Designed miniproteins, single chains, continued (5). Designs and how they scored, part 89

Each design is a single chain, and the fold is of that chain. pLDDT is the mean over its residues in the fold that is shown.

## One batch from the design tools (miniprotein)

Design m19088
Fold by ESMFold2-Fast:
Structure m19088 (fold): chain A 117 residues (1-117)
Amino acid sequence: MKAPLEEIKKQIPPLIEKARNDENPLLRAEAAEKLGKIAEEFPELVKELEPAIPVLIELLSDEEPIVRYAAARAIGKIAKVDPELAKPAIPALKEVAENDEYPGVRKAAEEALKNLK
């Protein structure tokens, strides 16, 4: 069952706060994944994710690889719907794609970059 768009929109600010501030890296990663899923499932709300972009860019430098992976995937999903909105992430995504210690995180950043022109 899909929630009304207004209820999904209300979830965005608390997800941004959780992605940025939660002490638990699994919860930061989950929040980032949910932000990306909103872009995928509700592309009409993609502009409402504009405040999430600087937070997701910050998470590309998170200490935990699962958080960096989730951030790269979320940015990739946003970029697939609205590449202009996600363009500020290009320098951080290039850094991750070239230098991240985890091959899966590098690949997620490379896939996100393919959605950006």
Scores: mean pLDDT 89

Design m19089
Fold by ESMFold2-Fast:
Structure m19089 (fold): chain A 97 residues (1-97)
Amino acid sequence: SMVEELLRRMEELLEQIREELRRAQEALRNGDVAALEEAVRRMEELVAQMRRIVEELRALGAPAADIERAERLLLEAEILLGLAHIILGVAKLVYVG
């Protein structure tokens, strides 16, 4: 169904966010603030896509359980983005002053 395809897309986007967080951690290790800022920006774009999918699921009248699953995936993505912002703050303090 379209609902199942949207939920699969949510999981794919979350996996991409996890990959960008790994890149952010490598950028921090290497002192590459520009690469870290790029990873954070990509994560912000991916989270925005996930928010649009949650709204689409609501518009379609998806079952409450499917909306709750999508909201849980989005919450995990927002937590990971928050961690990436902390990493960026640390990198700027350590490498930029």
Scores: mean pLDDT 91

Design m19090
Fold by ESMFold2-Fast:
Structure m19090 (fold): chain A 92 residues (1-92)
Amino acid sequence: GMPPVETDSKGGSSSNPEDFERLKKEAEEFAKEMKKKGFTSVKIVVTETYDKDGTLHTIVVAAASKASTREEAEQLTVDLVQKTVSELVRKL
């Protein structure tokens, strides 16, 4: 049978600059754990967006994927980052 595809993500957003270091540390710890678990593609993305009230939010997302090919794992990680960022933006 085909090997199972595995994906996981962790993300958060904050309008407080003080929360950025915490979010970044959580993302880096998640990425380190996923690499130890054999995930072949791991990405951390930091982005900024304005909410409906004009407040700036920093978004930090980590995503990890394991698949039979490197190309598949990398594409899954990119897609998961985009999905997780969009879900966090939608909650603002």
Scores: mean pLDDT 85

Design m19091
Fold by ESMFold2-Fast:
Structure m19091 (fold): chain A 65 residues (1-65)
Amino acid sequence: KREELLRQMERAALEGDLEKTEELIDQLGIPTAWSRISGIALRLMSEGISENALNLAAAEWAREQ
């Protein structure tokens, strides 16, 4: 269910598995997910977090759901 997909996505993101994170985000079917995650990633990059920014952004977004 949606809650299990969010948990799996957060786990994959924290483990640095971007490919699996992307797959799980697509499975969730949330229309604004990628635009929201991209915004968070840009914020993290501006704070000096360049590596793994997309994964960290995905994990943060999952916690907001």
Scores: mean pLDDT 75

Design m19092
Fold by ESMFold2-Fast:
Structure m19092 (fold): chain A 74 residues (1-74)
Amino acid sequence: MTPEEKLAAFGEEIQRVGKELGIPPRVIAEALNRVLGHGEPREKVIEELEKKGYDRRKMEKALDTLEPLLREAL
């Protein structure tokens, strides 16, 4: 699978999880990039998103679902 195909497939999973949890997919994608790409502390990322009005439990569930999938895709 090409990197472009992997990104497209992962984008579809982010869309699915975002719809299920009521979080905009872009917000989930940015959180994943901050935690896995930049090595930012997960707690800090979730706290900042909670301050923006996103549900902490739902954001934690999104990351718990998508982090393993993205690690396998990388």
Scores: mean pLDDT 78

Design m19093
Fold by ESMFold2-Fast:
Structure m19093 (fold): chain A 79 residues (1-79)
Amino acid sequence: YKDALLAWAEAELRAALEELAPQLSPEQRGKAEDIVAAALAELRARLDATSDTAEMVRLAFETTSRAVAEIRRLAEEAR
């Protein structure tokens, strides 16, 4: 179950990265990859700290949405 939430989050973050990739410099692409890695590590740690399935789903959506917003902000700053 936790692995399924992590796989979903990674897919969402990768989709956002590929959507925005043409707008990013190589340096910004590196920062975006770091955001993805940090978000997935944070989500794994938080999922490991809870046994509540509803909380796991909330954490997955919250962490993924925040990371997507950070990647979009990087693309906006590139303008």
Scores: mean pLDDT 81

Design m19094
Fold by ESMFold2-Fast:
Structure m19094 (fold): chain A 63 residues (1-63)
Amino acid sequence: SADLQRKLDNAERAFREYKDDITVLRALLHELKLLLPQLSGELRERAEALIKEIEETIAKLEE
């Protein structure tokens, strides 16, 4: 749906803008995990890839 795509597009933009802000990244990760069960196909694949990239980024920031 257009609303789910917009939410994912906004999440991808937020990740790009706040890539070094662990508080923002944690909030974004939480929102994406809540969004994930509503997604299918390409949108779900994009969300899963973004979740993984955010988790990896948080892990590096915690070093």
Scores: mean pLDDT 86

Design m19095
Fold by ESMFold2-Fast:
Structure m19095 (fold): chain A 78 residues (1-78)
Amino acid sequence: GRTLSLDDLEKLLKAARFIEEKGGSAPLEEVMKETGVSRELIDLAAELGLFEVKDGIVSPAPGAAGTLERAVAEARAR
């Protein structure tokens, strides 16, 4: 499978937290602009079940922020 770098994981975590602050969903363009996450990285995270993208709106899966926080901590301990 595709391996996510620490920078990728940190961007995805920032995106998940931004969307949660917005009430659980946000426009894809706004998420990309505010967090620096790429469209390709969001699409990859959606394939991994971390995000849902529907009609240009992004929503993190239940527990996605916690999963990403743990993944970032594990990558930093490497």
Scores: mean pLDDT 82

Design m19096
Fold by ESMFold2-Fast:
Structure m19096 (fold): chain A 73 residues (1-73)
Amino acid sequence: GLKLSPKKLTVKVGEEVLFKAEGAEDVELFVNGEKIGKPPIKYTFSKPGLYTIEAKGKRNGKPESAYAIVKVE
């Protein structure tokens, strides 16, 4: 199935995170519901908080999602 990495991470404000996804087609990434683009993506968090990362794609025409959590300090 669709795999998103990393699945759980703690970073500091301004640190770069590389998000990768595999196992589905037409995968797009979302941070707290806002589309950021297609993996692999380098993303930098500007504010502390707990962020939900969602990968949305399709496998055999069916929608699949995978989730990750990033804590920013």
Scores: mean pLDDT 88

Design m19097
Fold by ESMFold2-Fast:
Structure m19097 (fold): chain A 85 residues (1-85)
Amino acid sequence: SDAEQKELQQLQLEADILDGMVRIIVGVKKVAGEELTPEQSELLQQAKDAYAQLQKAIENGDLQSAKKYFQQFKSFVQQFKKKVL
């Protein structure tokens, strides 16, 4: 539906903002010559995996799965930020 399409677009925009923030944090640490800890690297990988699943759900128009994977992605990003900041 039009409403579901708008919700999927909103989830994509919010995910892109969070992904951009993660890329900035990782870039700053790389420029500073700081390596990610194993825990930070694992959280980053879990976030990337959730993001990939979110993209697939959006591509398939599966709003329920998109909401689930967005929440997982957001959770891993928040945990990653807490560990690196």
Scores: mean pLDDT 90

Design m19098
Fold by ESMFold2-Fast:
Structure m19098 (fold): chain A 88 residues (1-88)
Amino acid sequence: EREELLRRARELERKSASLYSAASISEAGAYANEMIAKRLREDPSASQEEIEKAEEDARKNEELSRELKEESERLEREAEELRRKAEE
């Protein structure tokens, strides 16, 4: 049914956009923690644990951003396929 395929495509497109937005926030978080880690490495009073935590938080945010972008792209491809089927 054409209308059902278009409804599902629109839902996936909305989810994709939301995930892409979340990925951008995670990228900003990765950058912020990279800058914190760099600053801490230049601070003689900073503990190794503080540096390692900032580096770990940066890595986790970078990984999350990548995963969210990949999921967003998959949903976009699925939405495109549903729209193609709706035109048949």
Scores: mean pLDDT 87

Design m19099
Fold by ESMFold2-Fast:
Structure m19099 (fold): chain A 85 residues (1-85)
Amino acid sequence: SELVEKTIKEIEEIYKRYSEELERIGKELGLEEKAKELIEKLKEQKEIAIDVLKEYPNLSEEKRKEILENLKKIAEELVEELKKA
């Protein structure tokens, strides 16, 4: 599905953006190991999102947005966790 492939690309872009932010914050705060742990957790959530997505050959736009918004929310929560560490 073309929409599935597009959504996978958007999931990968979310992962890249938030991983880079977590790495930057970790370096700034001297929490590089904690940042690495949270990046690995985000990577696991990314893989789960892609696996779920591949089960929907006829992905709706609403389901697509839900998957992307849920991943962004998880990523934002991980950034806040790092800032509070």
Scores: mean pLDDT 87

Design m19100
Fold by ESMFold2-Fast:
Structure m19100 (fold): chain A 57 residues (1-57)
Amino acid sequence: ELEELREKAKTLPERQRNVVLALIMGKEMGVKLSVRSLAKLSGISPATASRELRAVK
């Protein structure tokens, strides 16, 4: 559930929280996020976004 992800995001460090929020936005829009798009939405480096994306997907 998206609400579960939002609740977890509140307890995460800022970098991981931003990644989770970007994934929630992607699910709400019904689109698959690329590493580049995730990095832009989360305000993190593409390397960090790639690592987080692999952990979730």
Scores: mean pLDDT 65

Design m19101
Fold by ESMFold2-Fast:
Structure m19101 (fold): chain A 114 residues (1-114)
Amino acid sequence: MSLYEEAVRKLAENLGVTEEEARAILQAVGDYARYLAEKGEFTPEMAELVEKAARGEITVEDLKKFAEKLPPAGQALVEAIIARINGDKEKTEEYARKAQELGAHPAAVEAVLA
């Protein structure tokens, strides 16, 4: 098994989601990190989140903590991810739409909604 597939499995187990949903979460985090890097806004907090995601070790509490340090688009995207983990489809769509409106990367928004 690749390190990526092991991270997906660990993340799915840790968050109580399917492996497919864990892949979508990792994709959303990765796409948003790339978007911030392209804008020159990549922070140490985003680097830490990406590293934890790559190990399958991010928790809902990690996501909440990072949301407080992110720009508004990132905060909304993380809120959408948390809502998805909790099975709240209405809030997932609301926060994903807000993130898109605030300039979140389209691929990250799509990954959260998939």
Scores: mean pLDDT 73

Design m19102
Fold by ESMFold2-Fast:
Structure m19102 (fold): chain A 105 residues (1-105)
Amino acid sequence: GPVRRAVVDVVLAMVRDLRALASAKSVAEMQREAAQLDAEFARHEDWPVDEIVRWGEERLRELGADDETLEEFRRMVELAREDPSLTPEEALDRVVRERLREALK
């Protein structure tokens, strides 16, 4: 359903972005990392959404995600569940704006 798709998109986008930061910054390397992640996820497509979120969080921790990155990821997942029309980029933008508003108070 729409909620599952939105949550999966957030999980894959965050893991993809963090892997890209950990590897060579060429377009070819980013494409290879994205293809590898898609292949890994294909083995888990039938998993319940909560298990997919847990899988994503574990991958982010393995890639060295700090507590702030994990909190941003969890908030993006919450936003995707509340509004499944959000892209991962839009969910990240909302999290960044929320943090900026809190920092300015």
Scores: mean pLDDT 79

Design m19103
Fold by ESMFold2-Fast:
Structure m19103 (fold): chain A 68 residues (1-68)
Amino acid sequence: AALEAQTRALEAQHQANVDALQSKIDDLKAKGAGPETVQYYTDKLNTAQSQGDADVAAMRAEAEAAAA
């Protein structure tokens, strides 16, 4: 119950972080930002997405194990 709610909250936070970084990249591109600035946020998005996906998967596995 509590761990399931925490998992959903973590998923929502992860999605919000990814969406925020994507919006930042889109805004920077629209404003003609240099390729180094765009690449910096793209790398940050890739890292955040990979780490967040792993964290969510680990939390889901813990929630499933705790529910058994």
Scores: mean pLDDT 83

Design m19104
Fold by ESMFold2-Fast:
Structure m19104 (fold): chain A 88 residues (1-88)
Amino acid sequence: VLESLSPEELAELIRKAFEAAKKLIEEALKAGLISEEEAKEALEILEKGEREAVELALAGDVEGALAVIEKTEAALKPLMDKIAERAR
């Protein structure tokens, strides 16, 4: 469970999750589901979110790290909904 992870373990999981999300954005761009501008904006949001969430996780602020992840997901939701709709 998240609250039983060490700061280092949580940070590593966050890095892996953001890496997977970045790859998804890159694949969506290659598939023509999003524009280069949309991909660039999404990657910038992910890079900022990863940096902030990892720093908070390493500081032992699990709630802060999760809040940053939630904010990042909310910011990406319009694009993710667009990708899901266009992939149909």
Scores: mean pLDDT 82

Design m19105
Fold by ESMFold2-Fast:
Structure m19105 (fold): chain A 69 residues (1-69)
Amino acid sequence: MSDEEIIERAERIKEGALKLAEMFSDSPEAKKQILEEAIEELERLKEEAKSKRTQDYIEKLIKELREAK
């Protein structure tokens, strides 16, 4: 997977997780689970990223998801 594909996938994971978490806003447990699973997937993508720039970008997305909890 190229770094460009990793970035696109990471952005989709973040968008999907935030949208899904909003749908389950009345269930704190489900919201937490959704965000935590997305963070774990982003951390895996960060390890696959070859450039420091891509790794730093994914770390930014992870931080945004952690702040959404």
Scores: mean pLDDT 82

Design m19106
Fold by ESMFold2-Fast:
Structure m19106 (fold): chain A 85 residues (1-85)
Amino acid sequence: SEKEKLVERMKKQIENLKKYYLEQIEKSKTKEEVDKVLETFDGTLGGMRGDARRTFGLGSPYYKELQEYIDKAREEIKKKAEEVK
């Protein structure tokens, strides 16, 4: 369905963003640089969550799936950030 295709596109966007920001954290040498990367990433994911809410609605299984995917991406980035001195 069109909605399923949209969910898969949004998941791919989230995955690509996660890969990019993981690389930025890996290249970061200071806590300040890491914090800036995390702030930018979290803001971007917040925007995508808002888009999903408007598109599918709060009660939608599509919104729930995207919310869980976003939350998992945030946790993976946060864990990587904790490895930087």
Scores: mean pLDDT 84

Design m19107
Fold by ESMFold2-Fast:
Structure m19107 (fold): chain A 97 residues (1-97)
Amino acid sequence: EEELRFAVALTYLGLARKYLKEGDYDKAIEFANLAIEEYPEFKPRAYEVIGLAYEKKGDYDKAIEAYRQAADFYRQLGNTEGAEKMEKKAEEVEKKK
């Protein structure tokens, strides 16, 4: 069950990244949310994709919120480097407002 949920979520996260590269930011957000629903431990990686998608759309407030969520979840997992990277991205987007 856990292994299957992980595999499905990893596929959704891969699709989110694919659509992000293709400029389909709405689908990137959709598949990132599906990854979270399937495997909540992917929240930091999924929110990173959501943040970048909103940033590319010019929706800076939602991008900042998503990056800060990603940072919080990275900290909860003990990934200080990931958290700092996401906080820096949120700060960079804040300067665009």
Scores: mean pLDDT 88

Design m19108
Fold by ESMFold2-Fast:
Structure m19108 (fold): chain A 72 residues (1-72)
Amino acid sequence: MVLDEETLFKKTIELLRQIAKERGDQELLDAIDAFEQAYQNKDMEAMQAYNAKILELTLPIMEEEYRKRLEE
C-alpha cells in the first residue's frame, strides 16, 4: 500500500494511549492493551472485536479534536 501501515499503526496506538491517559479513560486503555496483545499474537478475531470497541470509544474523542482544530 502507499502508506507505511506498520508505522501508521504504531503511531496511532501511541496517540490513542496518550489521549486515554490524559482523559483518564481506563476502558479505552484496556481496549488498546487488548488490541495490541491480539496484534502481537496475530489473533484476527480478537483484533476485530477490540478494534470495534476502540472505534466506539474514540469516535467522540476524534470529533472533539477535529472540531478543536477547525476552531483555530
Scores: mean pLDDT 73

Design m19109
Fold by ESMFold2-Fast:
Structure m19109 (fold): chain A 80 residues (1-80)
Amino acid sequence: EKAHWQQKADEAQQALAAAQTDQQKAEALNNLGNAYYHLGQYDQAVDAYQQALAIYQALGDKQGEAATLDNLAAAYLKLG
């Protein structure tokens, strides 16, 4: 399981580096946050989700905003 999420984190980082659009960057950051969350790296998950949220908000992507806010709430719950 840890190896699976480490692979997902690596894939998300590669996607982030290769992103050509803000939409692609936000998707990669949200995926990176998900991978960090499952690895128990909640501070890093929060950071990635906050970056994705800012981009989704700038794009007016309400679906992306809602999904990312839900993920942030879950990560904060683990930290509190």
Scores: mean pLDDT 89

Design m19110
Fold by ESMFold2-Fast:
Structure m19110 (fold): chain A 56 residues (1-56)
Amino acid sequence: SSIKVLSDEEIQQLDKEVEQAGKDFEAGKITKEELAKKQDDIGVKVLVSAVDKVTS
């Protein structure tokens, strides 16, 4: 799949956020529920950014 409305920099930033959330969960800094919510929130960010750029 390709994300036509996001830059490589934006994609890399989101990828780092996912990696950091996973590391925080492994270190016991966040709960499994928080990890799931962070992953969901990142997905929503991508979707909202795509929709906003299409509707603009």
Scores: mean pLDDT 70

Design m19111
Fold by ESMFold2-Fast:
Structure m19111 (fold): chain A 69 residues (1-69)
Amino acid sequence: MKKVKAVEVLLKPGADINVVKKLIESRGGKVLWTGTDTIVATVPDPEKVVEELKKNPLVKSARVVEYPV
């Protein structure tokens, strides 16, 4: 199976997921999955995007993950 590098973002309670989703999409990211407080997306530079997301006050944690496709 092929694997792609993605970013997994966990939001703080009460954070608007659409704000962070738009941020990811503005960086050329493609959202693969969303939950109530979680976003998984592919982005061109996953490590750089993770560091940027960690600085966002709406984000509790962010990490690079590998997803089977």
Scores: mean pLDDT 78

Design m19112
Fold by ESMFold2-Fast:
Structure m19112 (fold): chain A 68 residues (1-68)
Amino acid sequence: SVAQMQRDFAINMFVSMADLEGDIIEQAQAQNLSPEQRRELFREKASEHEKKMQEEIKKFDQQVASLS
């Protein structure tokens, strides 16, 4: 159902955000980054993630529209 698709999408969005945070922390530690370099990494990764999420939202909206 559309309602189930919406719930699954929301859950996947939250999981994706948690994965992003984990990846940023892991990369910063692995590369032994300075505080300034860590801030730059966070900005770059957050920007990339937002672009991907906007594409996924558009894709989901199109899929839901096609089923209605």
Scores: mean pLDDT 78

Design m19113
Fold by ESMFold2-Fast:
Structure m19113 (fold): chain A 70 residues (1-70)
Amino acid sequence: AAQAAEDASHAAAEARLREKYGVTPQELIARFKPPIEAADPEAVERIARELGLSPETIQALRDTARWFAE
């Protein structure tokens, strides 16, 4: 069924994320959601740098936090 194929695809993506960064998507959301909701781009940037994210990804996350500040 389509749902089973989607679940398998999501599980594979989650496994790759754990292998590459040692974290799950849920852990990333839990880590970034509070500083984004608090409109704290500095905290978002600090966490993203600790995880070794690309400069483009760090900028996108900072822009999201700034959008909440405005």
Scores: mean pLDDT 65

Design m19114
Fold by ESMFold2-Fast:
Structure m19114 (fold): chain A 81 residues (1-81)
Amino acid sequence: GRLQRALEELRRILETSTDPIVRHSAELGIRIAERTRDPRVAEYSLRLVREAQRLVAEGRYEKAIGITLRLLGDLLDIELE
């Protein structure tokens, strides 16, 4: 269903991307989706990872790193609950 499609897309981004910011964001998104098993959370993480890809493509590295840090914060919140 929705969770599986979001996870497949996140894994595809990780496999096909060479940029370290995008790769780290995708890895965090996969972990968040796997920990929560929530399709809405997985879709939210996928949207953030895609935004990081767009920002990197535009040369907006500081904003892209901000997304990676947001995903890290989201993962830590999940692990503390």
Scores: mean pLDDT 88

Design m19115
Fold by ESMFold2-Fast:
Order: sequence, then C-alpha cells, then structure tokens
Structure m19115 (fold): chain A 66 residues (1-66)
Amino acid sequence: MSLSDADVAKLIAALQTLQIKPGDIVTVAELAAAAGISAATASNILNALQKLGILSATAAGYKVLT
C-alpha cells in the first residue's frame, strides 16, 4: 500500500479534528468523514498504519498505539 502526501496531510488534519491521542479508537467511517475522503481511502490508510505498527485492529476499530 502507498500513501500520497495529500492523503497524509488529510489524515493529520482529521486526527487533530477528532482529538485523537494514544489509546483512542478510530473507525473507518469517522476518519472518512473528518478527512473528507472516501471510506475506501480511509480503510487503506488505516490498514497501512496497522502494518507499520502505529495502529492495532480491534473489534471496535483501530486503536492508536503512538
């Protein structure tokens, strides 16, 4: 998977808008709405961050590790 600079910038802005901090859970729908991106793009971003060890997949969504 690859992330563009634009997708990274939208992700950072969305995380700031959602007041996300380590230990919080982010859902695909919440990230997509906050970042103004599609659910498919949000899912790809969350999967990429999970593979990098930044997020952990849980039944409730993706838990922020850092």
Scores: mean pLDDT 73

Design m19116
Fold by ESMFold2-Fast:
Structure m19116 (fold): chain A 70 residues (1-70)
Amino acid sequence: METMQELIDEGLSLAPTLSDKLAALAAGYRRLGLSVTPVDIANMLNITPELGKKYAELLAAAGAVKLKEV
C-alpha cells in the first residue's frame, strides 16, 4: 500500500521537472481525497508561496484536490 507521503517522495525523486512533481502530487492527493493548502504545495515543490497558490488553484480547478482556503 502506498501512502501519500510515499507517492510524493517517489515523485519528487523521479520527476525532475515542476510539471512531473505536480502530476505526482495530484495523483497522491486525489487517491486519498485530501484537502491541500497553497503553503503545502509551495513547501513540497520548494517554490514561493505565490506560485504555490497558483498551482494549488490549478490542481483544484482540475478536480485533483480539494483546496482549503483561508
Scores: mean pLDDT 63

Design m19117
Fold by ESMFold2-Fast:
Order: sequence, then C-alpha cells, then structure tokens
Structure m19117 (fold): chain A 100 residues (1-100)
Amino acid sequence: SLTVTESGGGTFKAGSSVTLNSSASGSGTVLKWVWRRQKVGSSEFEPIGQTFGTGRSASLTLSNLKVEDTATYYSEAIYQNADGSIQTVRGAGVKVTVVE
C-alpha cells in the first residue's frame, strides 16, 4: 500500500509564507495530488490545490498568511496499484497556526 508523510506545519506570523511538503512511499503509482484544508470549527475538507502526474512528492505554498488561514492541511494521493485499482490515501494532516 501507499503511505503519505507530511511536513512543514507549525506556528507562523501573519504576513509570512510557508511551504508544506508531502511524500509518498510504498507500492503504487501516484496519478494526482490534492491539498485540502479543514479550518477551525469547520467539518469541510476544502480543496486548495492539486498537481497531476506520477510524482512521489507534492508541495503547497501558502503566501501572505492571515490568522484566518489557521487550519489543518491535508495532502491526498490518488494512486494506481499494480492490479490496476485506483485508491486515495490522505495524510495525517499538518497543523498551521497563524499569529499576529
């Protein structure tokens, strides 16, 4: 199976930028990456970026951070197994906290 590992979370000042990274390991060919965020108090996994292709890594750059960008950010890899089946794996999420 494929596993996704995410990094780049933490506490950041308003107005700064951060790049979140994800890497896939294990068996399968990545077809697409999707980044989602879940804002504080929301049950929605809002799509905020995507990358197509067989890349084993993906990144999301958040520029000009605002306090309202405080959220948990998730990467999803849509991948094909050797048997031709398509699956999606979501990472554990990285927490981004933005302070004044």
Scores: mean pLDDT 85

Design m19118
Fold by ESMFold2-Fast:
Structure m19118 (fold): chain A 77 residues (1-77)
Amino acid sequence: PSGQPAVTFPSAEAAAQAVLDAALSDPEVASARVTAVEVGVDPKTGTPFAAITVEVTLKDGSVERGTTVALLTPEGA
């Protein structure tokens, strides 16, 4: 069926680890680290989420920064 289930994580730490693992799987990435994790609840849906900011250092020495929003399970809030 269409769509992997919206990837939900049991905790903000699990979500951060998944984002790091995805970044480190890129052959152009030398290192990655989480610089910020913000946990909240969507006021419209009641769904807990984590906003994870990652700083990625590429093999050429350039630094990229991005924020990924991950959904958490209701027990992960």
Scores: mean pLDDT 76

Design m19119
Fold by ESMFold2-Fast:
Structure m19119 (fold): chain A 96 residues (1-96)
Amino acid sequence: SAEEDLELARKYAELATRYSNLAEEALKQGDIEKAKEYAKKAIEYGKKAVEHAMRALRDESLSPEEVARAAGLAIAGIGAVFQGGLILGEKISADV
């Protein structure tokens, strides 16, 4: 259901944001191994947030407030994927 997809999108967006922040903090502390681990989790959960938010958005019965919420969760998921990708890319560039 759209309600289940909204709740899953919310849960995964929250996890994606948490792991994205942990990855940045680990990178600032010089813990490259943990930064990569957290970045991979941020990407995984961010992708899941986008998937569930987009499924919810296909339900034409959503209120304008629910549509805005789903769109916001998709944007949050995309942001976490992008940030995680940047952290992984920086480590790959440093190792080449």
Scores: mean pLDDT 82

Design m19120
Fold by ESMFold2-Fast:
Structure m19120 (fold): chain A 143 residues (1-143)
Amino acid sequence: DLEEEVKQLEEEALYLAELAIKYTRNSNLPLSPNSVKGTLATLKRVLEKYKDPRVQEQLEAVQKNPTLSSAAKVLELLKELYEEHQDPELVGDILGLSIGLLMEYLRHSDEETREKLKEELSKTPIGQELLERYEESEAQRQR
C-alpha cells in the first residue's frame, strides 16, 4: 500500500530527525567535508524554492561555522518548513540530513552514548539500515 509506505517514511524521517537533533544540538564537533557540502546543497535548493530569510540565515551560519550543532539547527528549520508547506521533497531532505548527522555522531560518541543511540535507532527499519551501514564503515576503517 503506497499511502501506508509514504506515511511510514514520513513518521520514520521525523523520528530520526528528533534523535539527530537531541544528540547533536549541543555538539561543537566539526561536520565532515561531505556533510558540509550536502547540507549547503540542500539549503541552497530550499532557499531557491521558498526564498525564505530563515533558510538564508542558516546557510550563512553553516558556511561560517560548520558544526554538528549548526546542522541540527538546519534540521529544526527543515521540520518547521515541512509543517508549513507539507512538501514531500522536505521529507527526503530531513531524512538525508538526519542520517548524515546520526552517522557522524555515532563515529565520535563515547561507548555508553553510542549504545543508547543504537538502541533508539534499532526501533525503526531505516534506523536498522543506518546501523548496518555504520558497522560496515567501521569494519573497513579497522582494515
Scores: mean pLDDT 86

Design m19121
Fold by ESMFold2-Fast:
Structure m19121 (fold): chain A 71 residues (1-71)
Amino acid sequence: MEQKIKKAAEEIYEKLEEIFKRTGKLTLDDINSIVEEVKKKYNLSDDEARQALIEALTRFGRELFEKYKKE
């Protein structure tokens, strides 16, 4: 139960990193596409998908703020 949300959060984070490394940016459409794909793959509820996204974005935002701080 908890493990599927953790795996979903990890996969969202990895996909966010992949897009950002490839394009240098993230759009809301990119985020929505990733969430839809992961939600379907892991059979998540809306609340579970939201939790996984919050965890992934919190981690990504923290890393981005500290590591990719643009001047």
Scores: mean pLDDT 77

Design m19122
Fold by ESMFold2-Fast:
Formats: C-alpha cells, sequence, structure tokens
Structure m19122 (fold): chain A 91 residues (1-91)
C-alpha cells in the first residue's frame, strides 16, 4: 500500500539524515516523498515548470526507484533533491 511504501522510504530517509546530522533536510525529503506518493504526475509536471533540470531528474529517478521497491535508492535521490532545493533558497 502507499502507506507502507511511505513508511519504508521515511525509514531510509531517517537513516541518511541521522548519518549526515541533517534532520531538517530529512523533513524536506519526506515531504517530497509524500507528494510523489500522493500524485507523482502532478509533482513532476510542477517540477518541470518551477525547478532546475537537475532536480527534475533526481525526482524522476526517485520515482523509478520507488516503482522498483528500491527504497534506499529512492531515499538517496530524494535527499539529493532536498539538498539542491535548500541551495536554491541559500544566499
Amino acid sequence: SKNETALKIHEEIDKIAKEENRPELGGLAKGLAELMLYNPEALLKWAEKHLPEEIQELLKKALEAIEKKDYKTAAEYLMKAAKLLEELEAP
């Protein structure tokens, strides 16, 4: 189910966020995971209009990993996307 998938991705995101000591980044990556599981098509169409191509490709790769049930790889791509999103807001 989508709820079980979300839990698995969140567990893998939490592992990366803990290892990197970036809990706020983990929160952002979890937000991206929730949006992707809720409506991946809408998220990707929004990203095409509003985000750099590098972030778009990371989100597409995260979705592909989710479809393959590779939640560790999905979490890695979502964390990379979250880092780049944070950099867009940073001076």
Scores: mean pLDDT 85

